# Designed miniproteins, single chains, continued (3): the designs that were tried, part 87

Each design is a single chain, and the fold is of that chain. pLDDT is the mean over its residues in the fold that is shown.

## One batch from the design tools (miniprotein)

Design m11019
Fold by ESMFold2-Fast:
Structure m11019 (fold): chain A 95 residues (1-95)
Amino acid sequence: MDEELKERVLELVDELYKLHKEIIERGKTTKEEVERMERLHREARELYAQIKDPKLREEIDKYVKEKIEELNKLLEELGLTSEELEERILKSLKE
C-alpha cells in the first residue's frame, strides 16, 4: 500500500514538473493550467499524508528536491528569477 502510494505521488510530481517546465519555457500560463497544478498538488499532498513509512517519505522528498533543482537550473539558463516568473504568470492570467 505505502509503496503504491509512493509510486502515485512520484507520478504526480512528474506531471507537475513537466507542467512547470512547459510554463517556464513558454513564459506564460493559463487559468486551466493553474487549476490543474492546484489539483495535482492537492492529490499529491493527500497521498503523501497517508504514507506511514518515513523511508518512503524521505525518498519522495529527495526526488522532489531534485526536480526543483532542475527547474531552478532552467530558470538560471533563461536568465529568470522565480520572482520574474511569478510576475509573468500573473500577467498572463489577466490576458
Scores: mean pLDDT 81

Design m11020
Fold by ESMFold2-Fast:
Structure m11020 (fold): chain A 73 residues (1-73)
Amino acid sequence: RAEEVLEALLELHKELGLRAASLRTLAERTGLSVGAVSRAARELERRGLVRLITTENGKKKETYVELTDETLA
């Protein structure tokens, strides 16, 4: 769910100073599937709470979920 993904991101920010985490890391912390995390992250992005960032690493695309400045204020 969206709130679970947001909470996991805020905990990572508090514990490790991370502003962004991969879909896989969020799935591992929440117990959700990567697909469920992706849908939750899109909902949070519509609400202006996170931004989705896609990076390329060789042949693999990695998607990260980043907290917005508005969420951290």
Scores: mean pLDDT 78

Design m11021
Fold by ESMFold2-Fast:
Structure m11021 (fold): chain A 78 residues (1-78)
Amino acid sequence: MSLLEKRIEQLREEIKKNPDNPFDALFELGYTLALSEKYDEALEVFRQAEELSKDDPEKVHLAKAGIKTVEGLKKIKE
């Protein structure tokens, strides 16, 4: 738990300090939040990644795959 929370904080700081390419950090943050069972926060982060990559079909596809994965996990565990 503490290690995952530390990683989440580091990823949030990385996004804040290096906003020039937030997609990779947002994508990792989404999955890290899901590992911490913070599914609603993970969904929010993946939706942000999707919106930022609106003109990049491959990144949109990756973000949507993340959303679908988290929705599936939430349905099973909640």
Scores: mean pLDDT 79

Design m11022
Fold by ESMFold2-Fast:
Structure m11022 (fold): chain A 87 residues (1-87)
Amino acid sequence: STSGTYSSVSGTSTSMMTRYSSVTGRRRRMMRVYMGRMRSRSPVTTVRSTMTMMFTVVRHHVSVRRGMGSVVTRGRSGRSTMSSSRS
């Protein structure tokens, strides 16, 4: 929906969009790779399927990286002793 999304764009929104754009740009690259892999059956359906696979792969990579980082910074990371910090 675009009706209420635009409301009033201010400096604050600019900062948010900048961050979002960076993340979106990166995802766009991965999405393209996956899209290429999947046959052009349906643009809408393909995008959805691609996103699902992308999330799975991305999450796996993040988990692996996090695990290594957590181990290294375990002693320093207070959040490591907490059960749920992200959620």
Scores: mean pLDDT 48

Design m11023
Fold by ESMFold2-Fast:
Formats: C-alpha cells, structure tokens, sequence
Structure m11023 (fold): chain A 117 residues (1-117)
C-alpha cells in the first residue's frame, strides 16, 4: 500500500514537471521547477485517500478525477496529476470510466500533451 502511494506521488511530480517545462518552453517563459515540484507533492499528499479508494475499488470515476484536480492550483500540475492518474491506473489494471477518460483526453489535448498508449 505505501509503495502504491509512493508510486502515484512520483508520477504526479514527474508528469507535472514535464508538462510545466513543456508549456514554459512553448510560451518562452522562465520555468520554476522547485515550485512545480512542491505543488505536485502537496497535490499527491491531499489525494492519498482518493487514490486508496480508487485502488480498492479498481475504478477511477469522474468524481474521483475531479476531486484530485480540485487540489491543484497550477494548470500544469492539474494536467500532470491527470496524466499521472491515467498511467497509475493502466499500470495497476484499474479501470478508467469513459467520462474520466474523456476529461483526461480533453485536458491533455488543450495542453498539447499526447495521450500515453
């Protein structure tokens, strides 16, 4: 269980930094990696009860996704968290509801980030 939470935390940080860096480069803006990492860690911590619920149920609902996204203030961290949740679900064989997958796809498309296959 601790390993599952640690992996989700690592994915949120990695994907948030990746998305934020890409968006900063596209906009020709400075990138503050430390700030992005700090917010991603806070989002992952606040999301722990939701991730445990998802893991036990074996499905990501739209409400679960929205609850996690509501904890992010930075749009890049929100996109990173959505991408992290998608990768986490695929790795653990967790089902993603069609409504949750549609929201993830829309968020990634709006950010110019490709869907993982």
Amino acid sequence: MEEVLAEFRELVVEESVRVARRLAEQRNLPFDEERVREEALRVAEKAKPIILKIYEKGIVSLEDLQAILSKAEDSAVAVGAALALYKFAKKYGIEISPEAEELIKKMLDNAGVPMPK
Scores: mean pLDDT 86

Design m11024
Fold by ESMFold2-Fast:
Structure m11024 (fold): chain A 94 residues (1-94)
Amino acid sequence: IQEEIDKLFDEFIEAVKNGDYEKALEALERMKKIILENEVPEIYVITLTRAAVYLSMLARKAGKTELAERARQIAYEIYEKYKDIPLVKNAYLA
């Protein structure tokens, strides 16, 4: 599970670096599924929340409103389940 999440995060970083926001969103969607279906260390929950908020900001700045909203929705779903983790709340509300 950790190895799979680490691979997906690497795919996310590479996609963002290449300006491929659709691939970046796909990586976050897959990470979200794993995190919601499994018990994972809090650092992965925090990392996904930050990554989703960051992608939302980048996509909005690029004029990709629908993609930005989809990325924000990932952050919101994680926040709703894990809002009692202060760093998750801080990441989402930043």
Scores: mean pLDDT 81

Design m11025
Fold by ESMFold2-Fast:
Structure m11025 (fold): chain A 74 residues (1-74)
Amino acid sequence: ASEEEIEAFLEEVEEVVKELMKLAEENNVPWEVVQKFLAGVQEVIQRLLAGEISVAEARERVRELAEEFRKEAE
């Protein structure tokens, strides 16, 4: 992936994380659930930077992690 594509993806991830952190604060989500989500996102980013997955795969995995987080947050 190009540097521009990776930067765009990281910006998208920052936005998603910010929105979900607000949701976590408002709903008193357990820190364990928050840590699980953040660890999952970090692993996806590391795999992308290592060239193990594409930007498209990384985007889909982050989307799945965000959906699971929202379900756990209720």
Scores: mean pLDDT 82

Design m11026
Fold by ESMFold2-Fast:
Structure m11026 (fold): chain A 95 residues (1-95)
Amino acid sequence: SLIDKAIETLKKLIERVKPINPDLAERLETYLKAVEQIKADPSLTEEEKLARVKQILDAVISDLEEAKKNATPEEKQVLDEGIAELRKIKDEIDA
């Protein structure tokens, strides 16, 4: 599912971000927990779950873009790759 893809992408991104920006990684772990809670919520339809996950992905992308302002070129590459992967998932939700 797209939600499972978002969870796996966030998990991989967290591991890549931890050595670069530990405060950002902690925020990403909070977003990951929120996505996992949305996935597990039996009161939400699949459409409602996707809409909520999309909002979280928008917040994650915003935090990554903010982190780029003080990042080295090498760190920016990791953040840009993460942004691209999350935007791709978001586009698949919008399709």
Scores: mean pLDDT 88

Design m11027
Fold by ESMFold2-Fast:
Structure m11027 (fold): chain A 74 residues (1-74)
Amino acid sequence: MTNEEIRDQLKRSHDFLIRRAKQAGREEVAKKIEEERKRDLERLDKMIEQGVSVDEVERYASESLRRHGRILFE
């Protein structure tokens, strides 16, 4: 998997979580996930620019999704 594919997958997964939060009437949670997604994508982009390994990029993306998933399901 490429860094670009990881970034796109992370973005799509966050879009899914945001959509679920909105469907559940949890607008504040949806906004929080959107804000955190923006910060996480910016950090991911910096990691890619700095030549961080694909494995480290994947680990960061997975951790981001786990963190946001907990926010939605708590």
Scores: mean pLDDT 78

Design m11028
Fold by ESMFold2-Fast:
Structure m11028 (fold): chain A 107 residues (1-107)
Amino acid sequence: SRTRAITLLQLHLVGILTDIRDSLSDEQLDEVVRHVREFLRALENDDIEKAIESLRRAISKLPKSSAITALDELIGFLERLKQEFPELREQFDRIIEALREMKRELE
């Protein structure tokens, strides 16, 4: 179920945000949360291009070290999530590829 996959992803994203919270101002956190919500809505609508754009905007608000940590954690989670939801594998592979490119741009 796409809804179940998105719910698990939302819970994992809350964990990532908790891990990096101390590196962010309240204003940066609010911006990141807004873009994460846009990402989740885009996934609900099967709009992978918009989902990737929303993640790129979220990552752009993070300090470099926090961005790398968030990207690594999210890539690892999506690799696990695509095994649980094989029907979403193509969508998750597209997102993972985009996240790997974002990480290369930061390194």
Scores: mean pLDDT 88

Design m11029
Fold by ESMFold2-Fast:
Structure m11029 (fold): chain A 100 residues (1-100)
Amino acid sequence: KKEQEEEFKKIIEETLKKIDSTPNAVEAARIVLETLDKLMTLPILSEEDKAYLERLKAEIEQALADVEANKDTDTNKYVAAQLRLVGIVVEAEIFFKKKL
C-alpha cells in the first residue's frame, strides 16, 4: 500500500521534471500520455481520479491528432490545436502537483 503510494509520487515527480525540461508542447503532451497510462495501472486510484485521467488522456489524444491533421493544411486550426494542447498539459501539471 505505502509502496504503491511512493511509486505514484515517483512517477509524478519524474514526469514534472521531464515536462520542465521540454519547451515543446507536443513532446510535453506525449510525456503526459505516457504518465497517465502508468498511473492508471496502479490500484490506488479512486474511480473519480481514474475517470479524470481517462478524460484527460482522450483530450490530449484528440489535440495531438488535430495538430497532425492541420499541420500543413490549416494554420488557424493548427495554432488552435497547439494552444488547446498547452492548456491540457498545464491542467495535468496542476493535477500532478496537487497529488504530491
Scores: mean pLDDT 83

Design m11030
Fold by ESMFold2-Fast:
Order: sequence, then structure tokens, then C-alpha cells
Structure m11030 (fold): chain A 60 residues (1-60)
Amino acid sequence: MKEALQKALERAEEWFKESKDNAKAGGVLADRFLDYAKEVDEEIGKKLEDLAKKAYEYVS
């Protein structure tokens, strides 16, 4: 499961690099796994939380 979370984080980070619309999608994906990620690995959980917050703060 930790490897799956790492891949989810990498995918979300890649989507942030592609476009603002993809960044929003990546943030939603990150938020969905946030609670589980925090229990499995605090560092991955923190990075996913930061990505989710950035996605919601992005304005066109």
C-alpha cells in the first residue's frame, strides 16, 4: 500500500506540471487518499495534503 501511495503522489505531481486543470484533478486525487496516507506514512500524507490545498487555492 505504501508503494501505491507513492505512485499516487508522483502522478498528482506530474498532473500539476501539465496544466492548472490537471493540477485540480491531481489535488482531488490527493485529497481522496489523505486520511489513509497520514496513517501509513506521515511524509507522503503531508505532501498529498499540500497538493490538495494548492489545487483548491488555484484560481484561473
Scores: mean pLDDT 65

Design m11031
Fold by ESMFold2-Fast:
Structure m11031 (fold): chain A 96 residues (1-96)
Amino acid sequence: SRLEAALAALREELSKSMKPKQVEEILALFRETYERYRHLGEDAALALALGLAEGVARIIEGVDFVIEMNKLGLPHPQNKEELEEAKEKIEEAKKK
């Protein structure tokens, strides 16, 4: 179905940057939003579900970034270069 195809595509994209539990929670939000708005038609329901899921994903990524910086004892970045360095250190920590 179009819903299952959209969920599969979203799972693949979110899994590149997010933890499994967060991916599953966002996919559940996608499905709930689709069901809530399906009376507006399938295309509209899918568009609303995708928009909300992507918005929430960006918020969760931002919150996780701050949490991981605090766990690693990293200083709050003051410029773009320090922000990129913090991102690299967090990704390195996630691999080990």
Scores: mean pLDDT 79

Design m11032
Fold by ESMFold2-Fast:
Structure m11032 (fold): chain A 71 residues (1-71)
Amino acid sequence: AAPVTLEARVRNTTEGGALGAIASGQAGGGRTEVYADGELVGEGDDEQGAGKAGSAAAEAHPGGRVTAVAR
């Protein structure tokens, strides 16, 4: 797989203690998928390719996970 850079940020939302998370991923070429609590919430395709960042804003439950995966 191509090298991947991942940036994940976690924020409290203003409502109900749910966590807001922003995940951004960059792959050297290929598709980036963003998951929140194991659910796909955003994706970049291979046309965004080398030098392009895939990004999505995702909200996770308290204690949940945000993950970016390059393909």
Scores: mean pLDDT 46

Design m11033
Fold by ESMFold2-Fast:
Structure m11033 (fold): chain A 69 residues (1-69)
Amino acid sequence: DIRGELGRKLSELVELASQLEEQSNQLKEQAKKSSDENVRKQLLDRAKELEQQAEKALKQARDYADKYL
């Protein structure tokens, strides 16, 4: 069923974005607990990368929904 596949693809993109946001938040919490400035910076930089990936996934999900659903 093509509609089922389209819905699954949209769900996968939204789920991916949620997972990336959760990982980003976990890294931010780890950064708060770190006493090492270099470690804190690395964790925050990684969190930013994950946030950008999450935003990209959500944009793809919106574009996908607009075209096919």
Scores: mean pLDDT 82

Design m11034
Fold by ESMFold2-Fast:
Structure m11034 (fold): chain A 64 residues (1-64)
Amino acid sequence: VTDAEVKSGVADIVLAVARWAEKKGDYEGAIELYRKSIELYEEAGDTQGLAFARKELEEVEKKK
């Protein structure tokens, strides 16, 4: 397992927690978690995860 694979996996978990926060109406917390997952995907070079997380962040910011 590479460092990039670990970061991508952690980013997936953070993204899942962000979605849970969003469902609970915690938009501020969800935004912070989406930003963290974006950072981790960028460090991992995971372009697919990065694109997805950015889209989720944009959508939650519209609800705020």
Scores: mean pLDDT 82

Design m11035
Fold by ESMFold2-Fast:
Structure m11035 (fold): chain A 68 residues (1-68)
Amino acid sequence: SPLARQIQRLMNEMLERIEQLSKVHSVDEVIKIVTEEARKRLDELGVPEDTRENVLLQLRDWARRIHA
């Protein structure tokens, strides 16, 4: 679906963003920045709450893994 493609594009952008931020920020700072940015964009796309929370959880997990 068009929405699924937009979510995939957002996830790819946020993964790159996490990699760059992780070079100069703590894991908690990266999580805060990325989840705030992603939440706004997912809300603008009209993504359902359950899907939105799942995406945000994946982003937090990716940030923790890259920082480890």
Scores: mean pLDDT 85

Design m11036
Fold by ESMFold2-Fast:
Formats: C-alpha cells, sequence, structure tokens
Structure m11036 (fold): chain A 71 residues (1-71)
C-alpha cells in the first residue's frame, strides 16, 4: 500500500520538523486515510529521533500506516 522508498526519498535531507509533514503528505498521495497518514508521520518522527536511516524510517512509517488502515 504505502511505498517506504517514496517516504525515504521525501524525508532525505529534511530537518526534524519537516519529516512528519513530508511523510504524512506521501502517505496521503498514495491513498492512505488522514488517520493512517498521521500515524505514518508520528512514527517517522520517532524513527528519525532514534537516528534511523531514511530507508528504516520509511519502512517504519509505512508499517504504521498499514496497521492503522488494516487493523
Amino acid sequence: MIDPEAIAKAIEGKNPGAVSDATARVALEQGASKEAAGYAGLWASIGYGMNLTPEEVGELAARAAEKAGGK
């Protein structure tokens, strides 16, 4: 559903405040609900704060969005 690669590319070089917004935007563009996109942005911020790579952040965010939308 949500492409982790697209999230990784969108957040590359972003500051912490922009990571959640960029992630939520990509999730919405890929058909996620507003709630699922919000969870994607939240978990992207958490992953970024944990010093994960953009690829790891993208995977974490995509998984969070899928869990929110798929139960």
Scores: mean pLDDT 78

Design m11037
Fold by ESMFold2-Fast:
Structure m11037 (fold): chain A 85 residues (1-85)
Amino acid sequence: SKLKEELLKFMDGVLELARRLDLPEEAIEVLERAKEQVKKSKDILEALLIASEGVSEAIELVPEEKLTQFQQGVHGLLLERLDSL
């Protein structure tokens, strides 16, 4: 599915962003787990819910000083993937 391919690219972009911002290992592990669950999902709606929950859980683990930059980066990555649909 093209939607699943773009969702996986989104998750890869979020992981790259998390590594660039030197987020806590716990936040990176949450995102890696969410990406693997998205890969294994057979339903695009379930995949979207898994990705959304993973990003939300990671946001709770982001230090306050990095939070705005991470959220803005995630927003930009989401818009980029939507433009590819």
Scores: mean pLDDT 87

Design m11038
Fold by ESMFold2-Fast:
Structure m11038 (fold): chain A 89 residues (1-89)
Amino acid sequence: MSKEELLEKLWERVREWLKKAGVELPTEKRPESEEELLELIEEALRKWFEEQLKDSTDEKLKEAVLASVPEIAEHLLETFKEIVLEETS
């Protein structure tokens, strides 16, 4: 599989999952790299958690959840990457 083909399949999987989870996409534009895709996932998750927690008075919980977003995004991307690679093997 080419690097571009992998990125396209990753974007399709991530986009479908985010939509099913009710997470609003920051853009419908396909990312140009895995790094840009990771940034899109982080931005989408951060905004979604901010919306979910907007009425929360627990500032420490909000900070902890938002601080976890980069690790959650990386784990999601790696998981989808494994799934895509397994399906194309």
Scores: mean pLDDT 78

Design m11039
Fold by ESMFold2-Fast:
Formats: sequence, structure tokens, C-alpha cells
Structure m11039 (fold): chain A 92 residues (1-92)
Amino acid sequence: IKVEITFYKDGEVVKRLTAFAPDIASAVEIVRTALEIAKELGADRVEIRVETPTLESAQALAEETKKEAAKHGFRVEEVEISGTEARVVLSR
């Protein structure tokens, strides 16, 4: 699983991260850590793109990302699933 995260503050990109995870649980841990980083950076928007082995994995990771977002005080603005890829846009 490939996880790409872009952090925005006041409309500007402040950080980009790319990570690789062997499974969904590890990918969720990366997302959780990224949301903690977002809070430390003062980021007001986060875009998370994931590339997974299957449509079901993309859907599952998008749902887990939405749950982690809620726990970290982020609102889900957009969720897009296209084949084995998912994109989630979060704001606060």
C-alpha cells in the first residue's frame, strides 16, 4: 500500500510525505501519525492519497481514514475512490 499525504496551511503546501505499508493496519497507523503531524504544523487541510492492491482495500482504508480524521478533529470534505486508489481530503 502506498500512502501520499499533502499538508496545507492557508492554501500553501507546507509538507509532503510518501510512505509504504504492508497492510491496511500499518497504513492506518501512517494516517494517524500524519494527522498528529498536521496538528503540530497547524495545517488546516490534508490530502491523503492511497494506492492499494484491491478496490475493497481502497474502500476499507478510506473508511478507516474517515474514522481517524474524526478522532483528530478533522472534517471530511471529499472522498473519491477510483479502482484501487482512494483520495480523502480533510479540513479543520
Scores: mean pLDDT 78

Design m11040
Fold by ESMFold2-Fast:
Structure m11040 (fold): chain A 68 residues (1-68)
Amino acid sequence: GAREEALRRAEEEGARRAGELARQGDSKGVHDVVEELARRLRELGASEEEIERARRKAQDAGVRAILE
């Protein structure tokens, strides 16, 4: 549904931006993107489990971007 699509898009955009900022060495930017993603998902009515999963995905994207 529309909610599921909005959550998916937010997760994908957050992960992409986190990876981009991590490659630039912007650790504060990565943190800000992860926190903004969590806030956005909460506004969309995401569960704590969905928010934690999305945060982890964005953080992992940042770490992976540095290691690649």
Scores: mean pLDDT 80

Design m11041
Fold by ESMFold2-Fast:
Structure m11041 (fold): chain A 61 residues (1-61)
Amino acid sequence: SHMELLRRAVELAEQARRAIEAGDHDTALSLIKELADLVGENHPLVQELDRALEAATRAAV
């Protein structure tokens, strides 16, 4: 159902954000890809997490 998809999307986004904060970039990337498969690559939430991961990766070097 649409409600189940929305709940899963929120869960994936929260897990991806925590992975970024923990420095687990591989897990974050995997979770963002699952979110993109669920809601679409052009979704604002996916784009925001992609930018956050990019910023975190740049800060790590």
Scores: mean pLDDT 84

Design m11042
Fold by ESMFold2-Fast:
Structure m11042 (fold): chain A 89 residues (1-89)
Amino acid sequence: SAQKTIEDLEERIKRSSGKDKAQELYNLGQVYYVQGQYDKALEYYKKALEIDPDFTTAYNNIAGIYYSQGNLDKAKEYYDKARKLSEKK
């Protein structure tokens, strides 16, 4: 069930650190996104970015949510951040 998946992810988040924790926070954001809980998805994607500010996929997903909500200024801001990260080698 979705509830069991959320509980399993919350346990992994508690036991992880660094980029692994950012990945599990991102995964939890994905679960909320699929459920249409966009505010919670944004919250967890942003928490992933607090730990791993180079997490390009999280910026793209935040931008996609803002775009779908009609917040074009924020969508552009997050897409531009993702693009700049993809240009850094």
Scores: mean pLDDT 88

Design m11043
Fold by ESMFold2-Fast:
Structure m11043 (fold): chain A 108 residues (1-108)
Amino acid sequence: SLKKQAIEELSKAEELLQQAIEALKQGDTETALKKFIEAGRQIDKASDLIKQLGNKKAIEEMKKLVSKMVSAGILVSAANLGMEPVQTAIDSLEDVLKDVEKLKKILE
């Protein structure tokens, strides 16, 4: 089903975001940025599937998730360039991760 596929793509994004957070905790900002970009691709796939489902609440929560992903991406990129503390990037990704978990629950 489209629901199951959307949950699977969100679960892949969740795992990649957890890997990005772990990389940041180890000071590996390049790996964190790579994992974050990979997570973004899975979120884009989930977004397309959620749009096809037509669930208004899921679409609204996905829009919030996408906005948080843009903000987090700026912070992860800035941390990789040494322009922002790694902890700020970690906090932003943990907030994104909570929204992924919330969206998965809405789809169930």
Scores: mean pLDDT 91

Design m11044
Fold by ESMFold2-Fast:
Structure m11044 (fold): chain A 67 residues (1-67)
Amino acid sequence: MEETLKALVKALKSITDPEQKLRAAAAGAYHLEEQGVPREKILEAFKEAGVDPEEVLKAYEELRAQR
């Protein structure tokens, strides 16, 4: 669990394009939530990666609504 979060944080930090970073964060959040990772831990990891948790939640909800 924490290994996957750390890998995601590192990947997000390497993405310089804000839109691509947000999409990657949203996709990662969806995958981690399916694996039972608590949403609060996912959002805290994104905060560490410099991604706005509110923007991630919005993109994540949009992905869920389309599926």
Scores: mean pLDDT 74

Design m11045
Fold by ESMFold2-Fast:
Order: C-alpha cells, then sequence, then structure tokens
Structure m11045 (fold): chain A 66 residues (1-66)
C-alpha cells in the first residue's frame, strides 16, 4: 500500500491534498481535526495517515477499554 503524503502546518493537516483544520492535539501522533470540505470532525493518526470519524474513534476507544 502506498504511504499517504502527510503535510502538517500551524493550523492544518493535509493528507493526499485533503485539508483538515487542527482543533486539538490528543496525543503525540493523534489530532482532532475538521475536514474543511465536509465540516466533519475526524481523528488523524499522523504516523499512518489514518483518518477516522470522531464518533467512530470514541466508540473504538470505549470498546477497547471494556
Amino acid sequence: MQQPKIEVTEDKIIINGVEYKILKQIDEDWYEAENLKTGRKVVIDLKTGAVMDLEGYKLAKELEEK
């Protein structure tokens, strides 16, 4: 699988040309962000370039902790 191109600026994370506004840093490599095209809140893993819906991330964490 081709590694996604990830660019980080002061206010934005760009993954393969898709722009996300940084809302909050969750962890070293994990950010809460907003997709600037759709307005949806997502969680981004900078290490892999994985993008997950914020509600999906919260549900996954809840299931992992149980």
Scores: mean pLDDT 74

Design m11046
Fold by ESMFold2-Fast:
Structure m11046 (fold): chain A 100 residues (1-100)
Amino acid sequence: LDALLARLEAALARLEALRAETTDPEAQSLIGQFIALAREIIAALRAGAPAEEVERLLDQAATLGRQATLAITDPALREAVEREALAILVTAREMLDLQR
């Protein structure tokens, strides 16, 4: 878990930096909501929450990540945000699978 947590924290740090570069207030808000939900997923995984609860949080995060990506007009920034959001979701799912 420590290696996956380190990977997830690194991706969150990169996403925070991308949020600061985003000029659209809606995109900034959606990225912020995604980061908050990703932190909630980490807390749930650390607490050994039921898989059903973590799956609901992952589904919500995937929806927010997609909405945030679509709100970004700069193609390079959009691609970077999408990449980091997907990395976070994939890593969180790997952590969930290790607890099953």
Scores: mean pLDDT 84

Design m11047
Fold by ESMFold2-Fast:
Structure m11047 (fold): chain A 71 residues (1-71)
Amino acid sequence: ELEKRKEEIKKLLEEMGVYLDDSTIDLLAEYGITPEELRRLIELGKKDPVAALRELYALLREAHEKRKKEK
């Protein structure tokens, strides 16, 4: 459920020492970004922040396009 995903994301971010706005967390949860995907992005961000941002944008774009194809 959405609430559970938001809580898992918040806990992961706190454990990894990353801060995101509540609106961003909500967006990630709504688009179905899993905690595993987010963890991978955070770990990538520690090594290559630019690559991590690119991956995040790609995931959000794909999720958005999937929504658009629904209607």
Scores: mean pLDDT 73

Design m11048
Fold by ESMFold2-Fast:
Structure m11048 (fold): chain A 95 residues (1-95)
Amino acid sequence: MDEELERLAREYAKLVGAEWTEEVYSAVSRETIRLSLEMFEAIKNGDLEKARKLFEEMVKKMGEVTEEERKEIEEKFEEIIKEVQEFAEKKKKEE
């Protein structure tokens, strides 16, 4: 259990202003959370290709996932992209 990873995940949750952390954390492994953090950084930097690549790696790491679960995760991914981009824009507006 990586305290730094968990702290970083919580910090990202606050940055995106999302209630995703409890649901996503319970549904995915800690390895997937680590990949999610890298994905958030890629989204923040506007590198959507890297973000999608990391998302695919996360899905692969989950192992036995049903098509329904994969669809829910994909919907969450699109939602996260939108929230992270909106949050980045809002921070830029504050500056």
Scores: mean pLDDT 60

Design m11049
Fold by ESMFold2-Fast:
Structure m11049 (fold): chain A 91 residues (1-91)
Amino acid sequence: MIEDPEQAVKEAEKRIAENPNDVDAWIELARAYLELGEYEKALQYLDKAISLVDKPPLEVLGLKMEVYQKLGKTEEALRYLQEAIERQKAA
């Protein structure tokens, strides 16, 4: 979906500069870094998005799972998948 990840970074950074509590902007920044292969930066920005809300959206859990899969950390990826499944059943 991100056709230009570097452009997506710039757009998300602009949104964050205007509103640092824009959770969606932090999520889009993390997506852009995931597409760029910058997995540690993607995790940092996902953790920032989580810090701004009481309950992280399922999308954030899915993105953390994807990042851990890309890093080859299968057990960590499975933990986030399990959390997402439990949240769907508990909601």
Scores: mean pLDDT 80

Design m11050
Fold by ESMFold2-Fast:
Structure m11050 (fold): chain A 73 residues (1-73)
Amino acid sequence: SELLEKAFEVFKGQLKKLFPDVKLSEEELKKIFEKLYQKQKEHLAKTGKPLSGEELKELLKKLIEEELEKRKK
């Protein structure tokens, strides 16, 4: 859990740098982080390789858009 908490703090910092105008709650950030983590695990299980930086950025953008769409419901 400590490693996950530290990874989440790093994730928040990276997301703010990549998407500075995106305003997300702590709850929304945690949901995106958990989905990203699950998709990374699935990709590793299927391909034996981690997601590239570009693939991670595209996936992150899609996950952010999904959370924003849920907000519009």
Scores: mean pLDDT 77

Design m11051
Fold by ESMFold2-Fast:
Structure m11051 (fold): chain A 62 residues (1-62)
Amino acid sequence: ATRVFNVKFEDTSLNKTFDYNVPERLAAKVAPGLKVVAEFQGTLRLGTIVGESNKTSPKEIV
């Protein structure tokens, strides 16, 4: 099963996190503070993992 994590993007004015799927192969190395790349508003953006989520997400980190 895919794990879901909260990601905070560094280039947005919004103090809000977004949920992204992390594939099993990467899940073991994912921790709060890890920098990841994800698609947000049509662009690839640098974000930071804040924590694990119990929600589902249609998007996956790059």
Scores: mean pLDDT 73

Design m11052
Fold by ESMFold2-Fast:
Structure m11052 (fold): chain A 106 residues (1-106)
Amino acid sequence: HMEEELEERRRKAIEEGNRYLDQATKEASKIDRELRKRAAEAPSPEVRRHYMEAAGDYSNALIYEALARLAELLGDKETASQYRKMGEEYRKRAEDHLARAEALEA
């Protein structure tokens, strides 16, 4: 009887977490498309590489942020903290690569 309540709570947490992953995937795809367009129009191979690295790092940041949220919903605070840290590291790398690409175009 108690097991049915725990199973239902777990199912709802997974469903909610999957919605965050779907949203992150859609946002990552949008950012990836925009940065790939900038890479294709880049004036040099170095600028192109920075836009491509930024695209990959932003995608990873958004996915790890969504995974952290899912882990938090499942009560796994340690895993949530680890994924949050990974998301922050990828976001910082993405922002650095984007800033370098834009500076080199100037």
Scores: mean pLDDT 87

Design m11053
Fold by ESMFold2-Fast:
Structure m11053 (fold): chain A 61 residues (1-61)
Amino acid sequence: MEERKEINEAIGAVLRAIGELADQMYLGKDVNKEVLREAAEKAERAGMTETAKRFRELAEA
């Protein structure tokens, strides 16, 4: 069942992207937009379309 693996990969990538955003807010570091793009791609593959759209928007900001 490959769907579960895709969901687990998406969750990991999304958590990593949230960490990048938290570092920006609390430490003033620049956001690594590649991490946001990776989260968007993995969320899209897992069927998390709204999450993927949100991270793409953040990567383009």
Scores: mean pLDDT 77

